# Designed miniproteins, single chains, continued (2), part 37

Each design is a single chain, and the fold is of that chain. pLDDT is the mean over its residues in the fold that is shown.

## One batch from the design tools (miniprotein)

Design m5268
Fold by ESMFold2-Fast:
Structure m5268 (fold): chain A 92 residues (1-92)
Amino acid sequence: MKEVEALVAQMDAITDQAIAQAEELQATLDPKTGLEKAAQVLEQAGAQIRGLYQQGLALGQQDPEGQAKIDAAMRANVGRMTALAKKMAEAA
């Protein structure tokens, strides 16, 4: 559905922006400060995505394809942020 696709795009945009910002912080700051600030950025992005996910569930409840897209987007975005957080912790 158009509304579901818009929410998925918003989730993706939030994650892409947060990852880019977190990577920039890691590249420009010392490892400890970079990790701390990047973690804060990812936490804020995660909260925004959870809010969009709840909105998406309401739209997708009567559309199995839309529900599947929302679930996939949530898993993909959380997975990408978690993977980056793990790499940051391993690099510090």
Scores: mean pLDDT 81

Design m5269
Fold by ESMFold2-Fast:
Structure m5269 (fold): chain A 71 residues (1-71)
Amino acid sequence: SEELERLKEELERIKKAFENATSPVELDVIIAEAERLKERARSLNTPQGKELAEEIDKLIEEARAKRDALR
């Protein structure tokens, strides 16, 4: 679906931002964006949306860990 493709593109942008993030504030923004994207993926009510939401959830955990290590 068009929405699924857009969500995947947004996730790739968020992943790139995560790799380049060097401050807790930048990571807070990334976590907020990822949480929003996860809710959109879950709202699709499809197996692909569920898998995408699980991938986003892993990114959120990594971003929180990186943020906590920088504080």
Scores: mean pLDDT 87

Design m5270
Fold by ESMFold2-Fast:
Structure m5270 (fold): chain A 58 residues (1-58)
Amino acid sequence: SSIDRAAQLMAKEGGLSVEEARRILTELSDEEAGRVLAEKMGISVESAIRAVRSLKQL
């Protein structure tokens, strides 16, 4: 359930589908997920990795 909540938030903030966000959170490492988010949102990889880790703690 925490992953589903995190995926919904990531989709809203990142302009992603919920399915894409869920895949990023479940299939990728924090570093890989951060890289994908950084590219899509135009933010630093460090900020994106921090966001991914924060979302996973929900």
Scores: mean pLDDT 78

Design m5271
Fold by ESMFold2-Fast:
Structure m5271 (fold): chain A 98 residues (1-98)
Amino acid sequence: SLKEKELELAKYIYEGDVDKVLELIKEYDPSTEESDEEQREALEEVHRFAQELLKKGITTLEKIRELVAKTPPSADRETALRGAALEAIALLKEEELK
């Protein structure tokens, strides 16, 4: 299912396994035309932001969801990547609470 694919991607983003994330993206969407290098750089930044958020004590699902809601869509690159990091952490936390 889509949710299972998103959860698997979120796990590898959280772990910083960029190579595995790139492999899964190609498997789930083989039509993706973006360069591997550009995707790798973006995913490394997403992982970095995720780790920074966790280090700052942003570990509860409620707090993470609040921050996601405050992150504007189509914002600058840094804000967009931070939003992706928050969404990945939220997905992992939601699965833990089932």
Scores: mean pLDDT 67

Design m5272
Fold by ESMFold2-Fast:
Structure m5272 (fold): chain A 77 residues (1-77)
Amino acid sequence: DPEFEARLLPEARPAWEALSPEERALVRAGFDRMLASPAFADLSRAVVGVRLPDGRVLAVHVVRRDGEWQVTRIELL
């Protein structure tokens, strides 16, 4: 996903590269749901929880800079 990967800051990239294609799709879907949600419209920083099929949760940390959302960190909880 070249468009989403352009949003990754260097510190988030190793965690993203370690994800399976299915897990990456879930992260993208969670991010897209955040963008569609009125609850996030006025935020400049958020953490998106993404539940994996095995029940584990990824915390996707995002910040809005210059009108664009960037992924600063992805961590497994």
Scores: mean pLDDT 84

Design m5273
Fold by ESMFold2-Fast:
Structure m5273 (fold): chain A 104 residues (1-104)
Amino acid sequence: EEYLKEIKKVFDEAIKKLSNYLPESLVKRIKEIFDKAIEKFKNLSPEEQIKLFRDTINKIYLFAYIELLKYDPENRDTLLQKIQDILMEAYNKIVEILKKKEEE
């Protein structure tokens, strides 16, 4: 299923970018959240798939917010903005992949 490979590639690129800003332990936990989302994806309607990814991105953002309060409070807002930009870029790419699949 080519679209699932494309979505996984988007997540892998997001994880790589996040590793520049977050400790390895946080990046590993975010990867686990993405992997769980991919497994659930196969059994969902297109609307449910989009909702799952939106919920997944929001969950990761909240997780990063809480962890950055402990890890680097002085740089938190700057790091959160970079994380949000990376996650929103990934979300938008996934939505476009799903739209293309519906046109097939």
Scores: mean pLDDT 78

Design m5274
Fold by ESMFold2-Fast:
Structure m5274 (fold): chain A 85 residues (1-85)
Amino acid sequence: SPDEKQRSILLARLTALSSESFVMERQARQLGDDALAQQAQALLDQLNALHADFSTLSVEQFQARLDALEAQVDALRAALDARLA
């Protein structure tokens, strides 16, 4: 169904954001930035919680939550990049 296809796309996006959050946590730890490492871990935990809700949320609700988490991942990436500048 179209809904099933959209859900598959959203799940792929969630997987990509989880992978990025995991990499950022390791990078922050390598820099000795405990605060950024904790923020990256918190994002990974939130992404895992959203994945657990996959079957209970509508496509619209899942997308809204994923978009909010993606914005947080983008903000953390910008903060990490600033540490490297």
Scores: mean pLDDT 89

Design m5275
Fold by ESMFold2-Fast:
Structure m5275 (fold): chain A 68 residues (1-68)
Amino acid sequence: MLSTEELVEKMLAAAEKGVAAARAIADPAQRARALRLTRDLLEHEAKKLGLSEEVREALMARYEELVA
């Protein structure tokens, strides 16, 4: 069983790979859709796993840093 911290790091590593793949897309519209999908999947998975609101907010803040 992963700790909450290990789970967050694994989720962010997966999201980072998704962001990198999306950034490789030449079409700006398709890139934007891929980035939105990556964000939506991360948020959905965090809620599904029952992470606290504070942990989810911190996770999404770190995701926004990856996209910036």
Scores: mean pLDDT 82

Design m5276
Fold by ESMFold2-Fast:
Structure m5276 (fold): chain A 83 residues (1-83)
Amino acid sequence: DEREKRAEEAAEEVREELLKKGISEKHAEIAAQMTREMVLNGVEPDKEIEEIVKETLIALGMSEKDAELAAEIIAEKVREALE
C-alpha cells in the first residue's frame, strides 16, 4: 500500500530530524508514531490540528519549545506524505 509506505517514510524522517535537533529518542519515537497514524488516517494538518499535536506532546512530557518544534515538523512531513 502506497499510503503505508509514505507513512513509514514520513515517520522515519520526523524521528531522524528530531534526533538531530537534540530531542530524546523516546519523544522522537512518539512524534514518529503520531506522524505515521496521521498519514495512515489521511489527517491533513491545519493550524487547529497542529495545535492539538503540540498540546498532546506537552501532555506526554515534552517542553513547550520542543513540542512546538516537533508539531511543526510533524505537520510539514504529513502534508508532504499526503500530496
Scores: mean pLDDT 85

Design m5277
Fold by ESMFold2-Fast:
Structure m5277 (fold): chain A 86 residues (1-86)
Amino acid sequence: GPSPGQEVVKERLEQEAKERAERLGRVPVDPALIREALAALAEEGRALAMAAWIREDASAEALHGLALALLEEGVDHPEVRALRAA
């Protein structure tokens, strides 16, 4: 399973993302960004890079929306699950 150190870091990042979302308010999920991420699914590396980029600047709701869209297209990857948890 995941190491205890990684779980602690994940909980901290999730808490920080939640606090950021509360301060910034709810950012609408950009449909163009979701379409761009879905178009990148043919190349796993591009989809993961997009997910990492969004994680730095997006609200928790935008990250959750992206994760749901990727899962609906059949992308079952640990990074996608992490986005949904954020």
Scores: mean pLDDT 55

Design m5278
Fold by ESMFold2-Fast:
Structure m5278 (fold): chain A 71 residues (1-71)
Amino acid sequence: MKIPAVGEGTAAGLPARFEGVLDTDTGTATGVLTVDGSGAPGSLPVSELDLAAGRFVATGGPGVRLEGTLV
């Protein structure tokens, strides 16, 4: 199932924002990751998912962590 999702956190110690889609079948969040004002398309694995609260945590390569909301 694909759910629109937004998130905020850090990447390599810099502020990061995410806008995209969380796929519950693959456990991935795919969209645009904006790090320190620079946006790039990408995918992050979902490490924690709470469908009842509409929340998730996604982590990627070294130092990437986002906490987000299902929209």
Scores: mean pLDDT 81

Design m5279
Fold by ESMFold2-Fast:
Structure m5279 (fold): chain A 93 residues (1-93)
Amino acid sequence: MERGRELGRWVLEKFEERRKKLKPVAEEAIKKLEELGLLPELLEELEKLGIKLEEADAEDILLALRGLITRGIKPEELEELIKWIKEKIKEIE
């Protein structure tokens, strides 16, 4: 050891692969939120986290949804969406 560069390349490749698989999940979750009329609230929570919508992954969406729940915004609908996102992430992994 220590080929931190070789290890870094392997980690980056795995991160890229996971990110590529999780991006469609985030996009579908955003579409579901738009259909629920919660897109503006999602954008507000992402802004608080310093995350742009275009850069948000599925885990970023889950963080934003927890913010919506703590604000008392339609918790039952958000709980179902959170469960769906978690199941999709598990399916991809």
Scores: mean pLDDT 72

Design m5280
Fold by ESMFold2-Fast:
Structure m5280 (fold): chain A 80 residues (1-80)
Amino acid sequence: GNGPTEKQEKISDALQLLINGEDLEKARKLLKEAGLSDEEIEKIEEAIKNKDEEALKEFLMKYLGLSEEAADAIIEILKE
């Protein structure tokens, strides 16, 4: 495709679901299909639950390969 990688799309969709508290089973499945371990999935769920922006930013930069500016932009969208 011409957009983000399938892995990046799955992680993005999962993060949106987790932040909205919607379809948590689907969110976990998407993260697992993207190649995240159960431990990594638990860590991101806890970061979202605790509103840990620093942990979310680190996750986006590390697992999606985003720049700091791109990660900050996504966090701003997902906080609302």
Scores: mean pLDDT 75

Design m5281
Fold by ESMFold2-Fast:
Structure m5281 (fold): chain A 94 residues (1-94)
Amino acid sequence: MEAKIRAEAEKEGEKLLEEARKLGKEAESWTADEVYEKAAELMGEDEEKGKLYLGGMAAGYLSKTDPENAKAAEKEAEKIAKDLAKKLAEEKIE
């Protein structure tokens, strides 16, 4: 049972990370102000999910101008997605 719950939570985390990466591709053509405005909107709805999306958008925005920091932002987004998946698994077990 627990293994199945963890697997489902991991899939949810992966889906959120994929959504963040899709926003990152859009953010490749955005200005810094547009990235900030979108991040503020998303964080206002859900702070943790908004941080994940900010990481994805930052990775996309920086991908052509600063690939080292883009890679760091992607790793941060991956970490947030894993933390969210872990939290979801714990909530379902309780």
Scores: mean pLDDT 78

Design m5282
Fold by ESMFold2-Fast:
Structure m5282 (fold): chain A 113 residues (1-113)
Amino acid sequence: SEEEKKREEALKKITENAGLMGQAVDEAARASPDPEYQAALRKAREEIVKATVKLVSAIQNGDKEAVRKAGEELVEAARKASDIARQSGLTDYAERIEKAAEGIEKAVEEAVK
């Protein structure tokens, strides 16, 4: 059905952007010279994983309100990760995280139409 195709496309975009986001955070954690920023980025990575699982589940269940809320949680987790990366001087990684978050926002908007 059209709804099934829309759900599959949203899941694909979410998993692709969440993967890019997670990779950028992991690379930022390894590149950070400060152990406190490294620990904070690893914690942000765990929050991104949890938010991604919630978003995937909400999309699979077809719950548009849950999709919006889980999407907002994932974008907020990404924002926290990008802020930590910027504070650590890792601007290129922060920009990669932000770009992936924009991909998540677009996929969520398409999923809830």
Scores: mean pLDDT 89

Design m5283
Fold by ESMFold2-Fast:
Structure m5283 (fold): chain A 71 residues (1-71)
Amino acid sequence: DKALEEAANRLLASMRDEFATLAAQKDLKGLQILLDEAKLVLESAKRAQASPEILKQIEDLIAEIEAVLAA
């Protein structure tokens, strides 16, 4: 569904913008909340049978947030 994919892309763009802001501020609590939200989005996207491309983008965001938190 193109409408679902467009909505997912807008949500991903918003989450990436929030990630950039929180990482720049070194807001570890905010990053942990964003990570938890991204994991819930991934679970929801899997249930909705989102495209592999959308799932990969959410997984990549999760990995990037985890890398910052591990540093």
Scores: mean pLDDT 85

Design m5284
Fold by ESMFold2-Fast:
Formats: sequence, C-alpha cells, structure tokens
Structure m5284 (fold): chain A 99 residues (1-99)
Amino acid sequence: MVEELFEAESELHSLLAEKGKVSSEFMSPEVLEAVKAGELSGGEPIEALKELLEKSMEEVTLTSEVWEKGQDTSKTPPVETLTFSSLEEVRKKIEELKK
C-alpha cells in the first residue's frame, strides 16, 4: 500500500507538471504533529511521513499544495490545495487529470 501511494503521488505530480503546475509532497497534520513532538527520532520529516502514512492511511488527511510553474512556493500562497483521505481519492484525481 505505501508503495502504491508513492507511485500514485508521483503520477499525480507528473500530471500536474504536464499542466504547468508545481505541487508539494503529501503532508498529514497527524504526522506533522508527531514530528514536532519529537516522537520521530530519526531521519528527515519526509521519510517519517512515508512510514506513518502506512499506519494511518484509513484515517489520515493527505494534503498537497499546488502553484503555477514559475511561482516562488516559499513566498506565494498556493493557487489550489488538494486534500485526500485515501489512496482511492488520489487515483480518482489522477484519472480526472488524464481526461
């Protein structure tokens, strides 16, 4: 499942890039809170996020912020924020982008 999520995330980002967008990697509020609490003792936050998503998949909110190509993502608010509660929702968005 985690591998399938990574593949779906990668495909989503690739399709958005084809449409002239830039997107952030998936973030979960629950994982972010665990990182801030110091409960995750090793590695970069992104690696910890990937590991914890496997445990929380059914109940986790996944977000990706989207910008137009050429915007400074650190200074410009995102033009769209994508929110998913499951791998199935990510795959549905991918299918919509392919149409």
Scores: mean pLDDT 68

Design m5285
Fold by ESMFold2-Fast:
Formats: structure tokens, C-alpha cells, sequence
Structure m5285 (fold): chain A 90 residues (1-90)
């Protein structure tokens, strides 16, 4: 089964890791990211991710769409240092 593994590294060294099945949506991926950010105490970053999840609610989960939306998240959240996407077969 194909999944996307998303790793977001924050400037303080905190790492958020999310796994999303390839049949999910961009909205699903962003909601998982928002939840993880909120759990780590990054409220403003979680809000930004939630707003993008609403905007891209039904957008297909492709590598191109995911990269584009995560680049947009990084541009809106100055605390994000890096974003990495890996395609994994499980």
C-alpha cells in the first residue's frame, strides 16, 4: 500500500511526522498536520494548517499537490524550518 510520510521540522528542532494513505485528500493530510502541531503547542501553525485544509478540502493527494500546499504552509508559518515528503510502500 502506498503512503506519504510528511516530516515538518520546526526552527526549535521539534519534529512533526504524519503518515497519509495515497487515497486520502490534501485536506485529510493538513488536518492530521494541524492536530500534531496543536498537540506540540504550535497553536498559530495549527490554525494556518486548518485554514489550508478547508481551502484544499477535496484536492487529490498527489506528490505535486502535497508539495505545493506544504510550501504554502511554510510561507505562512515562520516557525517551520523544513518540510520533507517521502513516498513509502507498506
Amino acid sequence: MKIFKITITLKDGTTIEVEVPADATIGDALRKIAQKLLEKGYGPAAVAATLLASRYKDTPLTLENLQKVLDELKSRVPEIADVKIEEVEV
Scores: mean pLDDT 83

Design m5286
Fold by ESMFold2-Fast:
Structure m5286 (fold): chain A 94 residues (1-94)
Amino acid sequence: SLAEQARQHLADAEKALKQGDSEKAKQHLLDAAGYIGELRNRGDYDTYRELSKEFSKLFDEFSKKFPKDSRDLAVQITGVLIRRIGDEIDRELA
């Protein structure tokens, strides 16, 4: 499920953070953001709120440890969200 994918990526991001692997942590956080965004788009607001809270906590830890990488990640997350909005518009117009 989307929730299981999001939880797995958050867990893997936390592991990568503890290991000091900024690139793996960044990739797993980006993937988690994608799945969390899709939960919202499908109306699973309870799971979206739960996982968004966990994401925010982990992103805060990432930002403190890797401030330059956190800026790049924020840009990439924004790009994923913009792309998803575009996909929704395309679906409504199709």
Scores: mean pLDDT 79

Design m5287
Fold by ESMFold2-Fast:
Structure m5287 (fold): chain A 112 residues (1-112)
Amino acid sequence: MEKIEELEKLAREAVEAYKNGDYDKYQEALSRMRKVAEELAKMSDEEIDRAVQYARENIKKAKEALEKGDEETALFYIDVAMAVAYALRLAGREEEANKLLKEVQELIDKLS
């Protein structure tokens, strides 16, 4: 899915900026991810459902990365999942968005 590939590229840029302590570039990458999520929100329900499946797999991979102490890899997967949750909210799918955001927040709370 092209929009997921765009989110993955931006998430890699976000993680690289975070790793380097460049918070301005990190915030810029997150802002660009929000822009891609706004575009995803305007796509068909089938394409949004496909993105949700990718986000759920990313949450699973983020959990595995955290168990290994790989916070950078976990942050990458978390950033992609957050962007998809934002797209769901913009598309009016609030219950699904809130459920996905809760799972993402539980992972963020483990990053300390």
Scores: mean pLDDT 85

Design m5288
Fold by ESMFold2-Fast:
Structure m5288 (fold): chain A 87 residues (1-87)
Amino acid sequence: MPSPVEQVEAELRALAAEYKLTPAIRAKLDEVIQALRDRAPKEEILALVEELAEVARADPASTLSDEEVEALKRGLEAAIERIEALR
């Protein structure tokens, strides 16, 4: 049976594909997914999402606008909230 974490991981990977992330941003997304698998505290996972947004803004190879970075961040936060709701 697919776990809720596996479903959210698939959604996060689909989101990443939609935004055509650079390798540096994708590495940070993999850190977020790993923290979710490891059942890290919500605050730690949200801190990794903030780091992902900073990497996206600082990476000169990134073509993401500020609006796209905020949309990606909000999508990741929504996925984390869904996992938190699954007791």
Scores: mean pLDDT 76

Design m5289
Fold by ESMFold2-Fast:
Order: C-alpha cells, then sequence, then structure tokens
Structure m5289 (fold): chain A 108 residues (1-108)
C-alpha cells in the first residue's frame, strides 16, 4: 500500500541520517520522485539536481539521477519491492517502528 511505502521511505531516511549513507539519501529521493508519477524523467532529474545542490550533497544527487534512469520505467509493484528489500536489508526493526509512529503523528 502507499502507507507501507511511506513507512519504508521514512525508515530508509532514518537509516541514512544514522549512518550518513549517501546512497540511502539518493535512493529515498529517487524512489519518492518516481513513485509520485508527477513529472517526466527530465523534469525529475532537474528537480533532484537542484535539491541536492541546495543541500550541498552533489554526490548523493549524482547517484539519485543515475537511479532515476534505472527506476523510471519500472512498475509501482517493482518499485515497492525494491523499496521493501532495501528497507529490510538496511533499516533496523526499531527504525521501521519509529517511521510508522512518525507517519501516524504527522497524519493525526
Amino acid sequence: SMEEARIYLIALALHGERTGDEEAYALVAALTAVLSRSAPLEELKKKIRELFERENRPEAGKIAIELLDELYDKSDEELLEILREATEKYATEEEIEEARRLLEEFLA
């Protein structure tokens, strides 16, 4: 579900914050952008580049743009499976539970 996807994205973002993993930041940004289905690939690449330049994380931005090329044509089912697998591999069970709590608090 989209709620499960949001929990997994938050959990993976918490992992990135804890570890400083540039690939985790890049993957969260790319998956969020592609799952939104809101824009053509070139527009998403521009937005991601601008975001990571502003955040002074150009290496994460480069990785995210490469991930956009890989992920853009994948189905929502394939994207959710990639997100689930990455979250289960890298995020702790505590980070997943914290992500669920944060989302519930935000939506309350």
Scores: mean pLDDT 82

Design m5290
Fold by ESMFold2-Fast:
Structure m5290 (fold): chain A 100 residues (1-100)
Amino acid sequence: SELVIEQLRKAVASLREALAAELSGAEAGRLLREMAREFDDFVKSNPELSEEEKQLLLGVAEYLRAVGERVEAETDPARVRRDLRHAILTLEHLIAEIEA
């Protein structure tokens, strides 16, 4: 779905900006929670999404919340960067699987 791919690409862009801005764990955690909420809101606002697409996006929201909770407590900038890079790679892999 083009709509699903667009939302995932927006998330990757936001995470790349966070990585470039060298956000603290607290700032990155807040961003990840905000992004998760945006995915929840997108699912609620787009009833035309298939059940499979809704479950996929809700799964992404849950994943981002979990990463955000972990990162919010992190004080080591290297670990914050590692977790953000891992989230980027995870979402880029998901986009590639959908586009295949």
Scores: mean pLDDT 89

Design m5291
Fold by ESMFold2-Fast:
Structure m5291 (fold): chain A 65 residues (1-65)
Amino acid sequence: SMENEKKLKQLKKAIKDLEEKIKQLDEQIAANSSNPEFVAQLQALKKGLEEIKKKLEEKAKELEK
């Protein structure tokens, strides 16, 4: 349906935006490797974004059926 196509497009955009954010966090983690407390905070944030991304990917899979 057209509605499912629009939702799928929005989900794919959101997934891509999250991938870019996760990549930026990986770069920040690497740049701050001498600060383990800050790295732990960034890793926790990254884990949260990865969990959101996984849920959006699962939703996108259901809409592609």
Scores: mean pLDDT 86

Design m5292
Fold by ESMFold2-Fast:
Formats: structure tokens, sequence, C-alpha cells
Structure m5292 (fold): chain A 61 residues (1-61)
């Protein structure tokens, strides 16, 4: 499976679980990857995706 396919699965999962911040951050990472963003930009977006998902989960507790 490609990285884009894996990220699409994550996006679909986040949407199904109402993880709105995680879904938004994952979509931004997918777009950056499609646009050929630098390794540093992709690294920052991956960290943002993880943090947004954690924040969403904390908000549900």
Amino acid sequence: SSTLEQLQDILDYNKSKDLTGGAKATQELIQALRDGASVDELSDLRQRMGQATVDDIKAKR
C-alpha cells in the first residue's frame, strides 16, 4: 500500500469517529504530499496530525 492510501484510510477512520481535528490535519498532510512538499514540511505536518488526533481524543474524555 502507498503512503497516500494509508493516509486516506486514516482520514476515513477519523471522519467515522468524529475526530474533526485529526481529520483536518490528515487531509492537510495528504494535500502537501500530493503537492510535493519537502521532507521537513511533511515531518511537521505528521507531528501536527498526531497532536490534533490526541487533542480530539482528550476532548471526548
Scores: mean pLDDT 84

Design m5293
Fold by ESMFold2-Fast:
Structure m5293 (fold): chain A 76 residues (1-76)
Amino acid sequence: SSMQEEAEKLLALGEEDLRLGEKAFQAGNFEKAIEYYERAIRHYREALKLDPSNKRAQENLALAEQGLALAKEKLA
C-alpha cells in the first residue's frame, strides 16, 4: 500500500540521518550530531505513525534518542 511505501521511505531517511549523526559524533562534531539525531527522531516518529508495530523503527528511534542525549552531554 502507499502508506506502507511511505513508512518504508521514512524509515530509510531516518536510518541515513542516524548514520550521519553517528559519523558526526565519532568526528567530535556534537552540534552537527544533535542536528542529525533530531532529524532521525522526526523521521522515525513519522514512520511509526504509519506503522506503529515496526520494530526496526522503534529500536532505531531509541538509538537516535540515546545518541541525542549523549551528544548534548558532550556540549554541557
Scores: mean pLDDT 91

Design m5294
Fold by ESMFold2-Fast:
Structure m5294 (fold): chain A 87 residues (1-87)
Amino acid sequence: MTPQDVIDDLNNKLQEAKQLIEEAKKNPETAEELLNKAIKIAQDLIKKSQLLLKAKVPIDKQFMQDIINESQKIIDEAKKLLAEHRK
């Protein structure tokens, strides 16, 4: 795996999680499933990015921190939407 392959994988998964949040907003009937999937992807992104930061791989540390920050925002938004959907 090249560093670019890792960057592309992280970006693609982040976009997938964002898309799931937007689909959940449009489709209330499947919202809980989509939001839980988005949370799982975002949690996996945080864990992977933290491991990459610790491993001193030749990837920009700011990029990995941005992935962590964006993933945390996805988790926070998804949890808020889940709380609203369950009540």
Scores: mean pLDDT 82

Design m5295
Fold by ESMFold2-Fast:
Structure m5295 (fold): chain A 85 residues (1-85)
Amino acid sequence: SAARSEELLARFREAKARAEANLEALQATLEELRAQGLGREELLALAKAGNGELEAYVALQEAAREVMKDPAATARVLEEAEALE
C-alpha cells in the first residue's frame, strides 16, 4: 500500500513537472509570436499542433486519476499543493 502510493506520487510529480515546463515554454513562445503580430487563430492552431505539450497534459491527467483512487496519495498531493501557494 505505502509502496503503491509512493509509486503513484512519483509518476504524478514527474508528469506534473513535465506538463508545467512544457506549458510554460509554450506560453512564452505564443507570447513572443503574439508580440510579432500573429493573430489569435494562428496562435490557437500552433498550440493545437504542439503534440508534446498535449501529450504531457494527457499524461498528467492520467497520473492524477490514479492518485485520486489512492486516499494516501491524494492527501500527499493536497499537502504539496498547499505548500506551493
Scores: mean pLDDT 66

Design m5296
Fold by ESMFold2-Fast:
Structure m5296 (fold): chain A 69 residues (1-69)
Amino acid sequence: MILTPEQVDEIVTRVVLEVGAEKARPLAEALHARLKERGSISSEELLALARTVGEEVAEIVREEIEKLA
């Protein structure tokens, strides 16, 4: 599933609220690079990026994606 910009912003906001801005920063930076390169991101790609940041971040992202299905 391709995520809208609003959906991406909501998921990132949730990560920041749960783990704080510093722990969320690597995800935000990876997302910025990805969106600059391709202009879009899928739920699968977002979850894969979150897993590179850490399990806690990946779990939050997975739960937010499940709410969109």
Scores: mean pLDDT 82

Design m5297
Fold by ESMFold2-Fast:
Structure m5297 (fold): chain A 58 residues (1-58)
Amino acid sequence: MEEEKLLLRIAKEGVDALEQGGPDAARATIEKIIDSLNLTPEQRARLRQIADALVAAA
């Protein structure tokens, strides 16, 4: 259930970065968030995939 809250946070900060600096800025910001979290490799991979889809859909 905590994963859902992390996804919402990534979405909010990703959208904010997208509006400020475009898709590259959004991706960089999202990756920094993921890297700063103490996640398992599988959780990191899943969040990265979702983040990439979010940026691509914007």
Scores: mean pLDDT 72

Design m5298
Fold by ESMFold2-Fast:
Structure m5298 (fold): chain A 88 residues (1-88)
Amino acid sequence: MLEEAEKFLQEVKDKANAYLERARTEVLSEEEVEAIIAELDEMAQEPFRISAETGVGLLPRDKVEPFNKFIEETKEELKKIYAEKKAA
């Protein structure tokens, strides 16, 4: 159902925000940051998988594009936080 897809997208956003909060409160290693970025890249593919698994058709562009933009912005913010903490 569309509601299940929206819930999944929100759960991924919540997880991404938790990683940002962790990066702000902890000193992460380069390997940990790279692992988180790789996980976020994998999660960016999930909207297509949800459409295939649920049979409800493709997720609307209005849901997919903001989600993909959020993931990319989250990766950039994570890299920025890491760089700032490493410099301090």
Scores: mean pLDDT 72

Design m5299
Fold by ESMFold2-Fast:
Structure m5299 (fold): chain A 82 residues (1-82)
Amino acid sequence: SAEEIKKRAEEIGEKLGKALENKDYEGAIEYARELARLGEEVKDEEAVKYAEKAVEALKKKDLDTGGQYAGIAVGHVLTAAL
């Protein structure tokens, strides 16, 4: 349901945010990958694109860019769930 997708996106976003605060690159990458999968489930190409960009930034240990792209991806998933 749309409500379940919204809750999943919010939970992934919260966990990703905490991983970024703790400089947990591996956890942040895992949550960004979950976000990409959620983008695929809702068929939002922009959500997938920005989640994948977040993964690539996080692999380079660029937390600021990774966090920014992940936030954009969450926003697209939330909009697609409406």
Scores: mean pLDDT 87

Design m5300
Fold by ESMFold2-Fast:
Structure m5300 (fold): chain A 75 residues (1-75)
Amino acid sequence: SGAVLAALFGLQEVLKTASEEEKPILEEAMERVRRARNLAEVREALTESARKAQEKGLDKTAEALLALSRMRFAP
């Protein structure tokens, strides 16, 4: 779906500048998004990955994931 592809593109862009510590969280987020069947599941995957990033003190990664979860994907 367009939402899955848009979220994966956004995650790939964040991954380009990610540190080695941030990469596992972003790669897990990408796997969860690939398994999503609808927009709600995409947002849940991104929000859950953001929570995990926050728990590890990766605040900027968490903020980027939350920003992606709040995007309006194509109509």
Scores: mean pLDDT 81

Design m5301
Fold by ESMFold2-Fast:
Structure m5301 (fold): chain A 60 residues (1-60)
Amino acid sequence: SMEEKLKKVEALIESLKETGKQMLKRMVDEGKIKDAESAEKQNQLMIDGTEKALLERVKK
């Protein structure tokens, strides 16, 4: 069902947002990210792009 696939995408995106926050904090703490604000913005754009791509993949 398309609805079930959409719910799975929503759950995956929620999980990616949570994991992304934890990973960004860890990478900043480890000095791997030079600009935390820019990294957070790019991460949000990547999440948005991933959601769009996953929704397109859910199409029959």
Scores: mean pLDDT 78

